Designed miniproteins, single chains, continued (5). Designs and how they scored, part 37

Each design is a single chain, and the fold is of that chain. pLDDT is the mean over its residues in the fold that is shown.

## One batch from the design tools (miniprotein)

Design m17259
Fold by ESMFold2-Fast:
Structure m17259 (fold): chain A 88 residues (1-88)
Amino acid sequence: MEDEYIENLKREIEHLKPLAEAGDPEAAFELGNLYMKLADIYEKRGEREKALEYYRKSLEYFQKALDLGHPAAPILLEEVKKRIEKLE
């Protein structure tokens, strides 16, 4: 059971949201990664709808990181798009 890990990921997400909203490209990129980790957990649990929701949140934040100039964002955007396509 991964409830403690999930709660830790959610806590990190809440910490990083204000920084990403303030225009921090690294915070936006880290949010993308945290949502992708949540999506992977729910996909492994067979909860496809919840996994898709979190992958779409991940895509949103990697797009924000790209718009803010984060150099690694394009690679992670393509990865998340592939994950979404596989689940649809």
Scores: mean pLDDT 85

Design m17260
Fold by ESMFold2-Fast:
Structure m17260 (fold): chain A 88 residues (1-88)
Amino acid sequence: KLEENKKKFKEAVIKEYPDISESAVDSFIELVERNEELVAAAREAGAAASEEELAEVEAKLKELKKLLEEGRIEEAVELLKEMVKESE
């Protein structure tokens, strides 16, 4: 079930990033689940990020959502790590 997969993902993320707050992980999971709505809101608000950057973020969030729905927790964590590394 999606809720169980979200819990496993949260536990895996906290293990990988022990300094992250539980509320921050919960907020990120919400962003993953509501990616279309939140990215569309950012576009409407005239976000400073380019359309290309917003499209790339949306695509990665959609992939994370799919991995969570399929219970592929290890791959979801690896994709998050890639996204974090790209922002460094």
Scores: mean pLDDT 75

Design m17261
Fold by ESMFold2-Fast:
Structure m17261 (fold): chain A 88 residues (1-88)
Amino acid sequence: MEEKKKELKEKIEKKLEESLKKGLARAKSEEEKKFLLEKYEELKKFYERLLENLEVENLEKFFKGEELPEEAKEIVEKIALEMEKELE
């Protein structure tokens, strides 16, 4: 299971990097670029918490955009709420 989580972490990091790259290419100002970098770091932390709390099967479903079991969906919501509280 550890090996699969490492592979998923690498895939997530690559997807986030590609998303950031596309965002930075469209950014018109240094302030906008800084905002995108801050959001990249927030998303990276969010996905790291998902990797810690979800089983590999549910992680794979989440990143494929497939429906998650109710239990896994609840975990995702809890992580999102925890991160929102940290930003408040």
Scores: mean pLDDT 77

Design m17262
Fold by ESMFold2-Fast:
Structure m17262 (fold): chain A 108 residues (1-108)
Amino acid sequence: MEERERLEAEREAAAARLRALQAELDAAEAAGDEERARRLLEELVRLLVAELRRELAALERLAEKGLLSEEEKEDLARAKALLPQIVAEARASLPEPLRAAIEEGLAE
């Protein structure tokens, strides 16, 4: 139960960071600051991938402790199956700097 509270706090913190980066990216794009917008987009992608991995790891720990519902276990299994496909698709479609950001996020 204590671990669920930590997961919720981590989710809120991650969501706040991602929202802040998105707002900065929008502002940089509106200002025509192409270099800043690119750097912020790379950081956004890196953090998004890292937070997704962190959440999946936390859910796996909860599953091992028997703290997940049957529905949550099925959702976790689907997410784990889809993540490699989503990453592969992103690597195929995104330009090189954003692909590097994905690799950095996966390393965190």
Scores: mean pLDDT 74

Design m17263
Fold by ESMFold2-Fast:
Structure m17263 (fold): chain A 56 residues (1-56)
Amino acid sequence: SALDEFFELVEQGRFEEAEKLLPDIDKEKAKAMLEKWLESFPQHAAEIQRLLDKLK
């Protein structure tokens, strides 16, 4: 699914490609996972927060 592809791209550090999928995915599911990843992967906090801001 587009949501699974989104998370695969984020895990691979392909944040620009992940951002392009945002209009096609479930925003609430994406937010929940990204919030969890903010806590689990603080080294990527800036990029993850940028994606969260795009989902508002």
Scores: mean pLDDT 79

Design m17264
Fold by ESMFold2-Fast:
Structure m17264 (fold): chain A 88 residues (1-88)
Amino acid sequence: TPVEVTLTPSSATAKVGETVSLNASASQPVPSITVSVYDKDGKLVASATLSGSSGTVNFTFSKAGSYYAVGTDSDGNISDASTIKVTS
């Protein structure tokens, strides 16, 4: 069975300075999951690495805009993107 990486929620909204929490999980045991956050231009703006197959990562944004996050396990399996809208 293929490993599936999931980020929840699939969409989030926040204000500048507000914490966004994302849960990452893998359908099978993995050593780590890295959550990477990109801006609208595809630039990496933040990342966090979780040890093991599930956990919560927290991000705070200093600039309003549209962002997306993806979770990637140590074998290169990638989640669907979670969209994050940050307002001032």
Scores: mean pLDDT 86

Design m17265
Fold by ESMFold2-Fast:
Structure m17265 (fold): chain A 71 residues (1-71)
Amino acid sequence: SIVLTPEELQEKALKFWEENEEAALKEAEKQGNLEEVRLGLEARRYGIENNLSAEEIEARFRELLAKREAE
């Protein structure tokens, strides 16, 4: 079995993310929730760049969303 290094996983995730980001933004624009999806994408990109866990990415997304709602 071939195991990717953390650096290779990060680069592969960023490429996969780049393609999915465009599709997600188009769908969000159609549904009218573009701002929420943008914050989710920002949190996930930050997490991939900083090697955060899925739980840490979710926490950051919730923080960004709460700040947008709260003023």
Scores: mean pLDDT 71

Design m17266
Fold by ESMFold2-Fast:
Structure m17266 (fold): chain A 65 residues (1-65)
Amino acid sequence: GEALIRAERARREELIARDGTGAVEPSEAARYAAEKLREIGDGVQAGLAAIQAGGTMADLAKYTS
């Protein structure tokens, strides 16, 4: 339960300290990557919905640009 959660958190902090990974820069890079993935995912979903509603492959290109 709670003890395992605390142990896992401590292990993660130890790995970060050992690896020398900056706590600030990884969060910025992770946020940027997440935004890019979200944008691509939303575009694909919108494109598929447009085709299903009677759109064309040209419409898909607009959403996946």
Scores: mean pLDDT 60

Design m17267
Fold by ESMFold2-Fast:
Structure m17267 (fold): chain A 80 residues (1-80)
Amino acid sequence: MLSKEEILEEFEKRLREVVEESIRNNWSMDELAERITELQEEAEKKLDAANLSAKEKEEFAEKVFELLRELEEEVTRYRE
């Protein structure tokens, strides 16, 4: 089973790849948001399989929220 840290690292890696692709191909914000939602669903399935505690799931959700906010700001900056 994957640890919380491994799931977060994989999510961050995939998220950055998607963001880079969106910048390179000039995706709309809606297209980027749809792709990010798919990645979040994949990460949630892995969390469920990993049998994490409620606290670990909460900490993961907080880190994901912060990462998404930072990357949204970064993408907006590159589109200017």
Scores: mean pLDDT 74

Design m17268
Fold by ESMFold2-Fast:
Structure m17268 (fold): chain A 70 residues (1-70)
Amino acid sequence: MKEFLEKVEARDAELRARAPDVTEEDAAEAKEEVYRLQMEILDELLKLEPSPELEAARERLEAEWAKFKA
C-alpha cells in the first residue's frame, strides 16, 4: 500500500510539474478526441449488439458533445 501511495504521489508531482504547460486549448482538443473515440466505439457496439440502452447512451454522448462545442 505505501509503495503504491509513493508511486501515485510521484506521478502526481510529475503531472503537476507539466500541468503549467497544458493550455485550455490542449485540454479541449484532448476532450474532443475522447468524445470522437467514444462515439466510434458506441457505433461499433450498436452494429454488433443493437440495444435501446446503447442507443440512449449514444444520444446522451452526442448531447454532451453538442454542449461542449457550444
Scores: mean pLDDT 68

Design m17269
Fold by ESMFold2-Fast:
Structure m17269 (fold): chain A 93 residues (1-93)
Amino acid sequence: MMEKKLKEAERLVEELLELLDEEEREALEEAWEVAKEDIEKLKKESEEDALFALEALILELRGLLAELRGDAATAEALRAEYRRLAAEYEAKL
């Protein structure tokens, strides 16, 4: 599961990088490296928390990709799902 989700996130980042300008690409690349480090750290403490964080990230990346491609309805739905997952996770803390 984790490896497959990481590859999905990486693919989404690569697709986003093709659609962004140079400055936005650098920001996304830096953010992705930080996110990977955070997920690896979480995985050592809790695989469940790491998987949750990765699923939330995938939804956010999919939402951004849909928005950039002009699919506002899909982007809005994915952002709503992200907020729902984040709220559920915070409630468990």
Scores: mean pLDDT 78

Design m17270
Fold by ESMFold2-Fast:
Structure m17270 (fold): chain A 74 residues (1-74)
Amino acid sequence: GLYEEGAKKGAELAGGDKASAGAIGKGTYEAGGSPQVAAQTAAGAIAAGGDEASAEEAAKNAKTPGGRGLAPPP
């Protein structure tokens, strides 16, 4: 759906894996985010060197539009 497409576009822009982008799309949908938020979250997670599980967790935590990008993962 739109969430998965948004996440995949974000991942592609960051040079990331499209498979992990699917998990971000699902997490963003469950959090009530937009496809644009899914794309941004995917790009940020991939740029930070995150994997599929990390990306899904980040998406679930992005419940409000206002995260300017978390610092690199701890």
Scores: mean pLDDT 63

Design m17271
Fold by ESMFold2-Fast:
Structure m17271 (fold): chain A 77 residues (1-77)
Amino acid sequence: MKQSARAWREGDRIYGEGTVTSANGMEATATVVLDRDGRVLSVETRTSGKGTEREKNYLQSQAVQLAVEAARELRAG
């Protein structure tokens, strides 16, 4: 399983993006937006590739976790 995460600032918002790719090629990407106080304003997920609903749900959860962690680290640093 491959994982990547990034975060960036746009004005008063902090964006986090997490991507998780399974061994069968299914990919989930989550984008989260935090305000300046670290509150989650939005969470969006996208999934591509072929797999089961269980795999989709698992990858989405992992992608959201990576995105939130990346955004919080950028805010804290």
Scores: mean pLDDT 83

Design m17272
Fold by ESMFold2-Fast:
Structure m17272 (fold): chain A 94 residues (1-94)
Amino acid sequence: MEFVKEEEFETRGAQLIAAAEEAARRAAKELGLEVESIEVTLLPTDDPDVVEVEVRAKLKDGKRLLMRVRGEASRGPDGETLVRAKAEFYLEEE
């Protein structure tokens, strides 16, 4: 497993899964790789202000991209949930 990069982003809580998927697809494209399939999983945490997301992308030619996201939930100006997320990307060949 090879560390690729780290990225920070902010999104609305309701859009966290979609934002995580987009970040993974963008990372694959930056590597010159195409996503064949993608799975996004929200992981349980014991802290209600912390959200964790795991993205597993199968790439064409059999490589896999793993992205781990840790987000901190906060209140937006309109009372909606905002998430400030840190994503770590790993490439797994076998």
Scores: mean pLDDT 79

Design m17273
Fold by ESMFold2-Fast:
Structure m17273 (fold): chain A 94 residues (1-94)
Amino acid sequence: SAEEEEARKILEEMRRRLLEVFREGLENKLPASEIQKRLQEIVLETLERLAKALPHAFEFDEEANAYLITDPRFREIAEELDRELAEELKAIAE
């Protein structure tokens, strides 16, 4: 669907940015805390974009103080990309 394609593109852009930040952080020998801060900033920005673009699939849960993926299809897409990201991060870390 068009919504799944849009979500996949946004998440793929996030994956690319996360890999860049992680690679640059390791190359420049940044503290783990600084790398984590930059990664969290990208994730938060991405969740805000997804919630705006796909309000029926992403919403903020005030009780959990977190964004929830309300549509299981988008959760599966996120899990798939998370697995791919983990493999790429492992390769960069050597």
Scores: mean pLDDT 74

Design m17274
Fold by ESMFold2-Fast:
Structure m17274 (fold): chain A 95 residues (1-95)
Amino acid sequence: SLEEKKEKVRKAMNLEDSLPDNTNILEVLKDDKEFAREVIKEAIHRYVENYAKRKGWSKEKLEEMKKEVDELIEKNQDKPYAEITREVINFIKEK
């Protein structure tokens, strides 16, 4: 299943506590672009959730920020992963 495949990638790349290196994620998932985008999006969401916990954000604010982050990822989907993650980090720090 897609969930089992995502879990294997998370374990292999230690994506539980960190954002993946663009080289690692692109090389491992190069044959499945849609899956690569899904894994990147999930890693960014985990980063935002952990940031929210540290800052004491409400559930409502977290859900609003996730929507804005999703729009930011979609707008920047043709950019390198490192640039996407930089844009997301800068965006949430401004809030």
Scores: mean pLDDT 69

Design m17275
Fold by ESMFold2-Fast:
Structure m17275 (fold): chain A 110 residues (1-110)
Amino acid sequence: SMDVQEAEKLYQEGLKAYEQGDYESALEKFQRAIELFEKADPTSLQLAQALANLSKVYYELGKYEEAEKYARLALDRYVAGGASPVQILQMAVLLTVSRRKPVDNGLDLK
């Protein structure tokens, strides 16, 4: 569908922005891609991938609560969509990392 083609284009633009360190552009592109993927097919692994990358952007921006939220949503959709064990593991790692604030005192390991 046209929505899927536009979402894929926005997703690729978001990946490029993320790789270049343009996190504000990456955030905008991934949010728009997510809206279009969800409208087209809410069960797609492409939606899970976009949610995963949105989580990474929030982490880089220091927004750890949002990073955790989107990592959880991505993990749930990866599991429901029949994602590969590697994709599921990558999301579980991102979720674990996003739950820890880098400024927290490393002596209180709970």
Scores: mean pLDDT 78

Design m17276
Fold by ESMFold2-Fast:
Formats: C-alpha cells, sequence, structure tokens
Structure m17276 (fold): chain A 88 residues (1-88)
C-alpha cells in the first residue's frame, strides 16, 4: 500500500536528523582527530542501514517528486556511511 504523507514525512525527518548527526561526527573528527565512540559509531551505522532500507521500500510506491527526494536522501546517507565506516 502507498505510505501516507505523514509516514513519508516522519521517515524523511528521521533521515534528516541522522544525516545531521553523521555530519557532526565527521566534522568533529576532522577538527579534533579524535575518533567517535566505537559503540555510538556502530549504532549510527546500523540505524543508517535500517533507515535506507525503509526509505527504499517507501520509494517503490511514492509519487515521482517524493521518490526523487527519497533517492537523494539515500545517496547522501550512503556517502556518509562510507566515510563513517572508514573510522571503524
Amino acid sequence: AKPSPLEQARLLTAASVLIAGMEYELKRYERTGVLPDPKELENMIEQARELIEELREVAKTADPETKAIIERVIRRMEELLKELEKLR
């Protein structure tokens, strides 16, 4: 079934918050040279992977405009995920 606009908004909001957290950790490492906490890093990586899969499912039945937004968000999370995995 097509997810509701509210469900789409909730997932995109969750993705936005996670992206901000991932970017914060990468910028902090760049400024300080201090690695993120290993447990927090692993939790962030796992959350990103789970959210990417949820967004991919939503994208299958989304309208073209929403699908384009979701696909951009997924690409950004995948890019950040690759950078965070280098810090493991």
Scores: mean pLDDT 86

Design m17277
Fold by ESMFold2-Fast:
Order: structure tokens, then sequence, then C-alpha cells
Structure m17277 (fold): chain A 56 residues (1-56)
């Protein structure tokens, strides 16, 4: 129904700029954490699992 779609769009548009700013800040923080995890995983793949005490 066009009325249902219009109401859903209106609900998103009525979100305050302050609430959107907070949501954007949280999203940016989560992206930064994700990027750091990806970098750490790349390093682990390049090195493989390091053996415990390779010389005993």
Amino acid sequence: SPRVLARAELGRALASPEQRAVAAEIAATLRDIGDQIDEDLKKLKEEGLKPINPKG
C-alpha cells in the first residue's frame, strides 16, 4: 500500500539530526574496529600459526 511506504519513509525522515549524528558516530567507530580486525587477520594469514618455541 502506498500509505504504508509513505509512513515508513516519514519515520526515517523524522529522525532528529542529533540522533542521526550519534548513529553516524557509532557506525564510524564500528568500521574502525572492523578494519583493525581485518588487518590483524591478514598478518596471521601471512605468518600462519606461529609454532610455540620453534627451537624448543
Scores: mean pLDDT 69

Design m17278
Fold by ESMFold2-Fast:
Formats: C-alpha cells, structure tokens, sequence
Structure m17278 (fold): chain A 76 residues (1-76)
C-alpha cells in the first residue's frame, strides 16, 4: 500500500508532481511554479497510520521556475 503524502506550501511556490515509495523512504517530487522563499511542510502517512513531517526551506529565483526538487522522507 502506497503512503499518503501532503505538502503544505504557504507561499504557493511549488506543486506536487509525484510521490514514490523507494525502500524505507518516500521520494516526493515537487515542481517550482513561482519564484520566492518559503518553508514547505511535507507530511507522509504510512499504511500503519504513522506520520513523518519534514520542513523543506525553499529559495528560488525566476530561473528556477520549472525546476524539479525531490524530497526524501524516511519512514519510521
């Protein structure tokens, strides 16, 4: 069963493009849509209801629009 991924982006700088279970980690791929600075909060919930939350500081310029960023979230 695939884990559930939620991304909180208060500045609206990125979109969730894909999430993939790789071993004991979830690879969350985000696409930059706007320049700016924010801290993204990525929450992963596994099949047993355990949650892992990671904060991802994001600082992006106009040249970074369209760039993909992969966040690796280790499962408990």
Amino acid sequence: TQPTVTVDDPAGLATLESSELVGDSVHVTLRVTRPGETTLTVTVTDANGNTVTVDVPLSVGPEDVGRRVTVVVPLP
Scores: mean pLDDT 81

Design m17279
Fold by ESMFold2-Fast:
Structure m17279 (fold): chain A 102 residues (1-102)
Amino acid sequence: SLIDKLKEEFNKIMDEAISSLKDDPDLVKLLEEIKETMERIFKVVEESGDEKLLLELMVHTIAVGGELYVVLRLKDIAARKKELEIMKDSLDLKLSQFQKHS
């Protein structure tokens, strides 16, 4: 299914990012928390069967992937941490929104 392909590609990007930042345990922890929150969002959308939520998930997943690539290009560790914290907060809000509509 489309959602299964989206999950597979997202998990590949996340695992690659975690591997790339493995020398910074705080950043790895944030990436693992982001991955876990996204896995919960995928599950909620998949269980809902709602095509509109699936489209919103697709757009959001593309945005998160793009933001992650930008973070990986930042040289300053503090800037990387701040951007990942913003992503985590945004994802927690999005999970809440998807749960409310399912």
Scores: mean pLDDT 79

Design m17280
Fold by ESMFold2-Fast:
Structure m17280 (fold): chain A 80 residues (1-80)
Amino acid sequence: SARFQRAVALLNDWRDTYSGKINTLTDKQIQQLRDIVDSVRKGTAPPRTWQDYLNLAYQFALQGRLDDADFMVQQAKKIA
């Protein structure tokens, strides 16, 4: 989708910083990411930087979770 293409473009500058770490995610780490998105959607999450939201978006995109990736990009955009 056009939203996902924009998310990928925005994350390109961060790719080199995160690429080696993200490719080794365990099932437990994937569950932790799901718990994070759930807490953000419910409004119970602690405050994050826009860079943290973009990192989460990149991690979700690599897991094929494009709706969660787009949601995190929108969170970054609100506070950037």
Scores: mean pLDDT 69

Design m17281
Fold by ESMFold2-Fast:
Structure m17281 (fold): chain A 55 residues (1-55)
Amino acid sequence: MNVRAIVSGEEYKKGETPEVGENEVAITENGKTTIKKAYDLSVEEAEKVLKILEE
């Protein structure tokens, strides 16, 4: 599985589906979707990315 992540610095609400390009990861929590650059992720965000890759 390939992970694509971009840093938006914002949470995407319901109804907002941002484009996810190379080096961009969309992380959804409690209905919120946040896009981050894979290499700029926090420890918690990096762990979520790993979980996505393992699934």
Scores: mean pLDDT 53

Design m17282
Fold by ESMFold2-Fast:
Structure m17282 (fold): chain A 119 residues (1-119)
Amino acid sequence: HMVKKETLEYTLELDVGPSRESVEAAVEEAKKALKEAADEGVDTGKNVKVTITIRSPTREAAEEAAAGIKQAAGEQAKEASKKAKKVTLKVKEKFSEVETPEGPTTQVTLTIEIEVEEK
């Protein structure tokens, strides 16, 4: 069958403060969203695309949150691979910095694609 699979698309926006607690909270929120999206993809046999936008007043906090989220995406892809014939994880990362009246803000956009092949 030459049928193009439907893709389930999700978006998540995270405001991350410079504290470790803020970074950890953002990673946990993203981890829950990624698990829910991956589970739905496996259950429906559809591909999953999650776009996560991280905003922080510090580049360091934004980078730490992005790293934690990428690790969580890898873990969810690994779990999905136990229920599917093949799972492919693709992650695209984009950094931008903007000046605001409150000071410079770092924005990281993660595009996470989980392609599921049924058994």
Scores: mean pLDDT 81

Design m17283
Fold by ESMFold2-Fast:
Structure m17283 (fold): chain A 93 residues (1-93)
Amino acid sequence: SMREERFIQRARELFDEFLERSKNASSEEREQLIRELARELLEKVRELFPDEEFELDPELVTLPQVILLLKEKGLTRVAQAVGELQEEYFDYL
């Protein structure tokens, strides 16, 4: 759907931003950036399901938890795309 395509595009843009910020980051700064990326992606998922409550704490959420949430919501193609972006992200760091 166009909504899923827009989500994938926003996710790619977000990963690209965090990859650039990570290039000169320390290990501790990268861990913080990964947590921030997961939080931002969770916020984008909430925009798709504004009337639903999620058990995930935005301060503690991880990328695998966001991917699982997307699969549980039936957005399997989006979940796959985010998983591929995660692999690309770690490959370039």
Scores: mean pLDDT 79

Design m17284
Fold by ESMFold2-Fast:
Structure m17284 (fold): chain A 85 residues (1-85)
Amino acid sequence: MKDAEEAGKKAAEKIRELAEELNSTRETRGLGLTKEEFEELVEKLIKEAAEEAKKLVLEGESVEEAVEKAVKKAKEKIEELMKKK
């Protein structure tokens, strides 16, 4: 239980770091989103990544592996949104 919650927190932190990098490099313009829409997207991705990481730990993945997989899935969603917007 504790490890699953820790994985969720770490995944959320990595998504926040990714969002800060995208904002700093202005890559967010490629998404066709306003600043507010981008912040809403980030909050949604944080929640989804945290839930995915928790699920993976409960299924027997290590915290580190669960975080990596959850973050990768979030990045794939960003790429899909860039393709549609």
Scores: mean pLDDT 74

Design m17285
Fold by ESMFold2-Fast:
Structure m17285 (fold): chain A 67 residues (1-67)
Amino acid sequence: MPVTVEFDVPAELAEEVARAARSVPGVTRVEVTPTSPDRARVTVTAEDQEAAQAAARAVLEVLERAR
């Protein structure tokens, strides 16, 4: 069953976050929507919950690296 997860990220990291999510097997779509000049929403659609969890982990790694 397809699963959709949203992440609120700094706009400057949105491209790297989307790239990391797209590298996960089972991720079928990644969309970046600017929400403000300094923030973006990254919407990830995965074919199952395992792929969605792997994508979430990849996104978290990018956010942790930026500190």
Scores: mean pLDDT 81

Design m17286
Fold by ESMFold2-Fast:
Structure m17286 (fold): chain A 95 residues (1-95)
Amino acid sequence: SEKEKKLKEIRKEIEELAKEISEWARKTKDLETAQIGSLVLVALKSLLDYLEGKLSDEEYIKENEKLIEELLPKLPEDFKERVEKILKKLKELEK
C-alpha cells in the first residue's frame, strides 16, 4: 500500500539520521548530544512501530511525541530540522 511504502521510506530516513548522529558523536566526542539524539531516535522508532501496527499503546506514543518536542531544541540545528521533517511525515500518516 501507499502508506506501507511511505513508512518504509521514513524508516530509512531514521536509520540514515542514526548513522549521521553516531558519526557526528564519534568525531566531536559530544556524548550529551549523542544521548539526546539516541532518545529522540528511539521515540521516532516507537511512532513508526505504532503506525506499522507493531505497538498499540496510544498514550505511550503521545508521551514519546512530547519527549521528541522537549528534546528537539537541544539538538544541533541540522539534526533538529531532519527530526522535525520526519515527525511531520509520521503525524500526517496518523488516522
Scores: mean pLDDT 83

Design m17287
Fold by ESMFold2-Fast:
Structure m17287 (fold): chain A 74 residues (1-74)
Amino acid sequence: MDEAALRAVGAEAAALLRSLGLDDLADRLEAAVAAGDVEAALRVLAEAIRAVREDPEAQAELERLARALDAAAR
């Protein structure tokens, strides 16, 4: 696990979620990343992707961040 990469990706994802008005999901993501709980962080991102299904740009960016988070956890 690359902890620095995990923190960086987590911060970028949380900032994007807040910009989309998904503050509760951003708070949950930040807590999961701080705890090192990659599964919880990925679940939050999956929930966010479903919430923004009508915004293809936001959905694609969240999918990119979920893949980056999963890669950092290896």
Scores: mean pLDDT 82

Design m17288
Fold by ESMFold2-Fast:
Structure m17288 (fold): chain A 59 residues (1-59)
Amino acid sequence: SMERLQRLKEELERADIIRKAFKNNETLENLSPEVQKILDEIKERSKKLTAEYEEKKKN
């Protein structure tokens, strides 16, 4: 499905951005806004996935 391919592409792009940040020795204080945004998105997604998993367990 196209949706699955799109998600894989987005995940690969995010992984590449994070990998480049670490390669450049960026610290938590010096993280670029792009990397910060990606980390925030991962955090939010993690919360949503946990909530969805708990909802599926109840039903």
Scores: mean pLDDT 67

Design m17289
Fold by ESMFold2-Fast:
Structure m17289 (fold): chain A 86 residues (1-86)
Amino acid sequence: MVQPLDPLAADPERLYEAMLEAALEAGASEENAKKAAEYLRQAAASRDREEAARYVTKAANALLSDPKVDSYKVGEAINRAAARVA
């Protein structure tokens, strides 16, 4: 089951590093992995849960833009990032 990431509870820099590693493990290019990681950093720095959720969606879309990353791998990568910062 996909565990919801609470980005507001995470340190922005730790969430960036966790997402970068998870995205690369999922097969994303370095550029797309960095883009997803930067969006999760923005999510952690957000002022409210609605803004944070929009940045998490942007991070997922950045990974989905990579032809080597399918929707299952996107969910798995986000779950791995969440587990590393919990």
Scores: mean pLDDT 79

Design m17290
Fold by ESMFold2-Fast:
Structure m17290 (fold): chain A 65 residues (1-65)
Amino acid sequence: SREEIIETLMKEFGLSRELAELVVDMVEAGHSIDEIADKVQELDPSMSRTKAMLAAQEARRLLAK
């Protein structure tokens, strides 16, 4: 479910709930991994690009059923 994906992103990548929800929303809207990583870094500058990209890739993987 959407909630399970959000909780996974928070637990595995240390995203806030708001950032995890944003990542899921952006994946569902068809944004690229690079666009999502850029947005995550804008909102949380402490997040590395690599970590942001991995979080976006994991969200995309979990949403692709």
Scores: mean pLDDT 87

Design m17291
Fold by ESMFold2-Fast:
Structure m17291 (fold): chain A 67 residues (1-67)
Amino acid sequence: LTREDIVALMVRVGGLSRERAEAAVDLAVANADLSPEERARLLQEKVGLSPAEARGVVALAEGAGLI
C-alpha cells in the first residue's frame, strides 16, 4: 500500500474528506516514534477522528510500512 492508497481508502470507506485523510496519514507518519496508542490519540485531538477511525489510520499506515 502507498500513501495515496491509504488516503483513497479513508475517503472511500471511512467517509473522510481528502484533506482530513491526508492530514491524518501525514501526522501518523511524522509521529512514527510514538506508540500506536499515542499516534491514535494525536489523530483524535488534531484531526478530529473518532477512536475507531484513528486506530484504522494507524493500522493501515503500519501495514503499508509507512510507520
Scores: mean pLDDT 79

Design m17292
Fold by ESMFold2-Fast:
Structure m17292 (fold): chain A 98 residues (1-98)
Amino acid sequence: MEISLPDDASGEDVVNALARYISSQVPSVSFEEAKLAIESMIYVASGKAASELDAVDALFYLAEWIKLNFPEYADIDPLDPNQVADALADILERRPKS
């Protein structure tokens, strides 16, 4: 399924779209778990809440967090929400249980 964002999309719109995609692809990860993880990643990378960022900035900081922690994703395009979502889905599926 292709992720589509409106031209005026906020960082919150990105978080919600990515969390919906991840929860649809990874049955062990709920929408709320994916949302909290993505919001945490954005905060760690940017020092800001997703609601304080536009869609482009939110995607950029998520891609930077991914590249810093998972060098196998170094070539992902931060402007392609589908590439960011696929990387996050793979990462969250491999996360050990707390």
Scores: mean pLDDT 78

Design m17293
Fold by ESMFold2-Fast:
Structure m17293 (fold): chain A 87 residues (1-87)
Amino acid sequence: LSEEQLAAIREAALAAGASEEQVELIVEGAAASGIEATVQLANALYSLSPEQQERLYEAIAPLLSEEQREALETAVEEVIRRQKEEA
């Protein structure tokens, strides 16, 4: 992701009501590379309330490529699945 995209993601997360710690995790995940990046980003997103997640996703989705959106959705589903199994 470009610096402009990372800045836009940070602003979107703050606007969605994420804490500064959650915003830093989201930006760090987005800036990282490979599968660890998608997992970190998904975990950070899922630390948010469902309403905050929806607002953030709506704001950042246009900033992502189709492939990046699909990868994020897959990572999010995998995190949810693992969380349910841990319970």
Scores: mean pLDDT 69

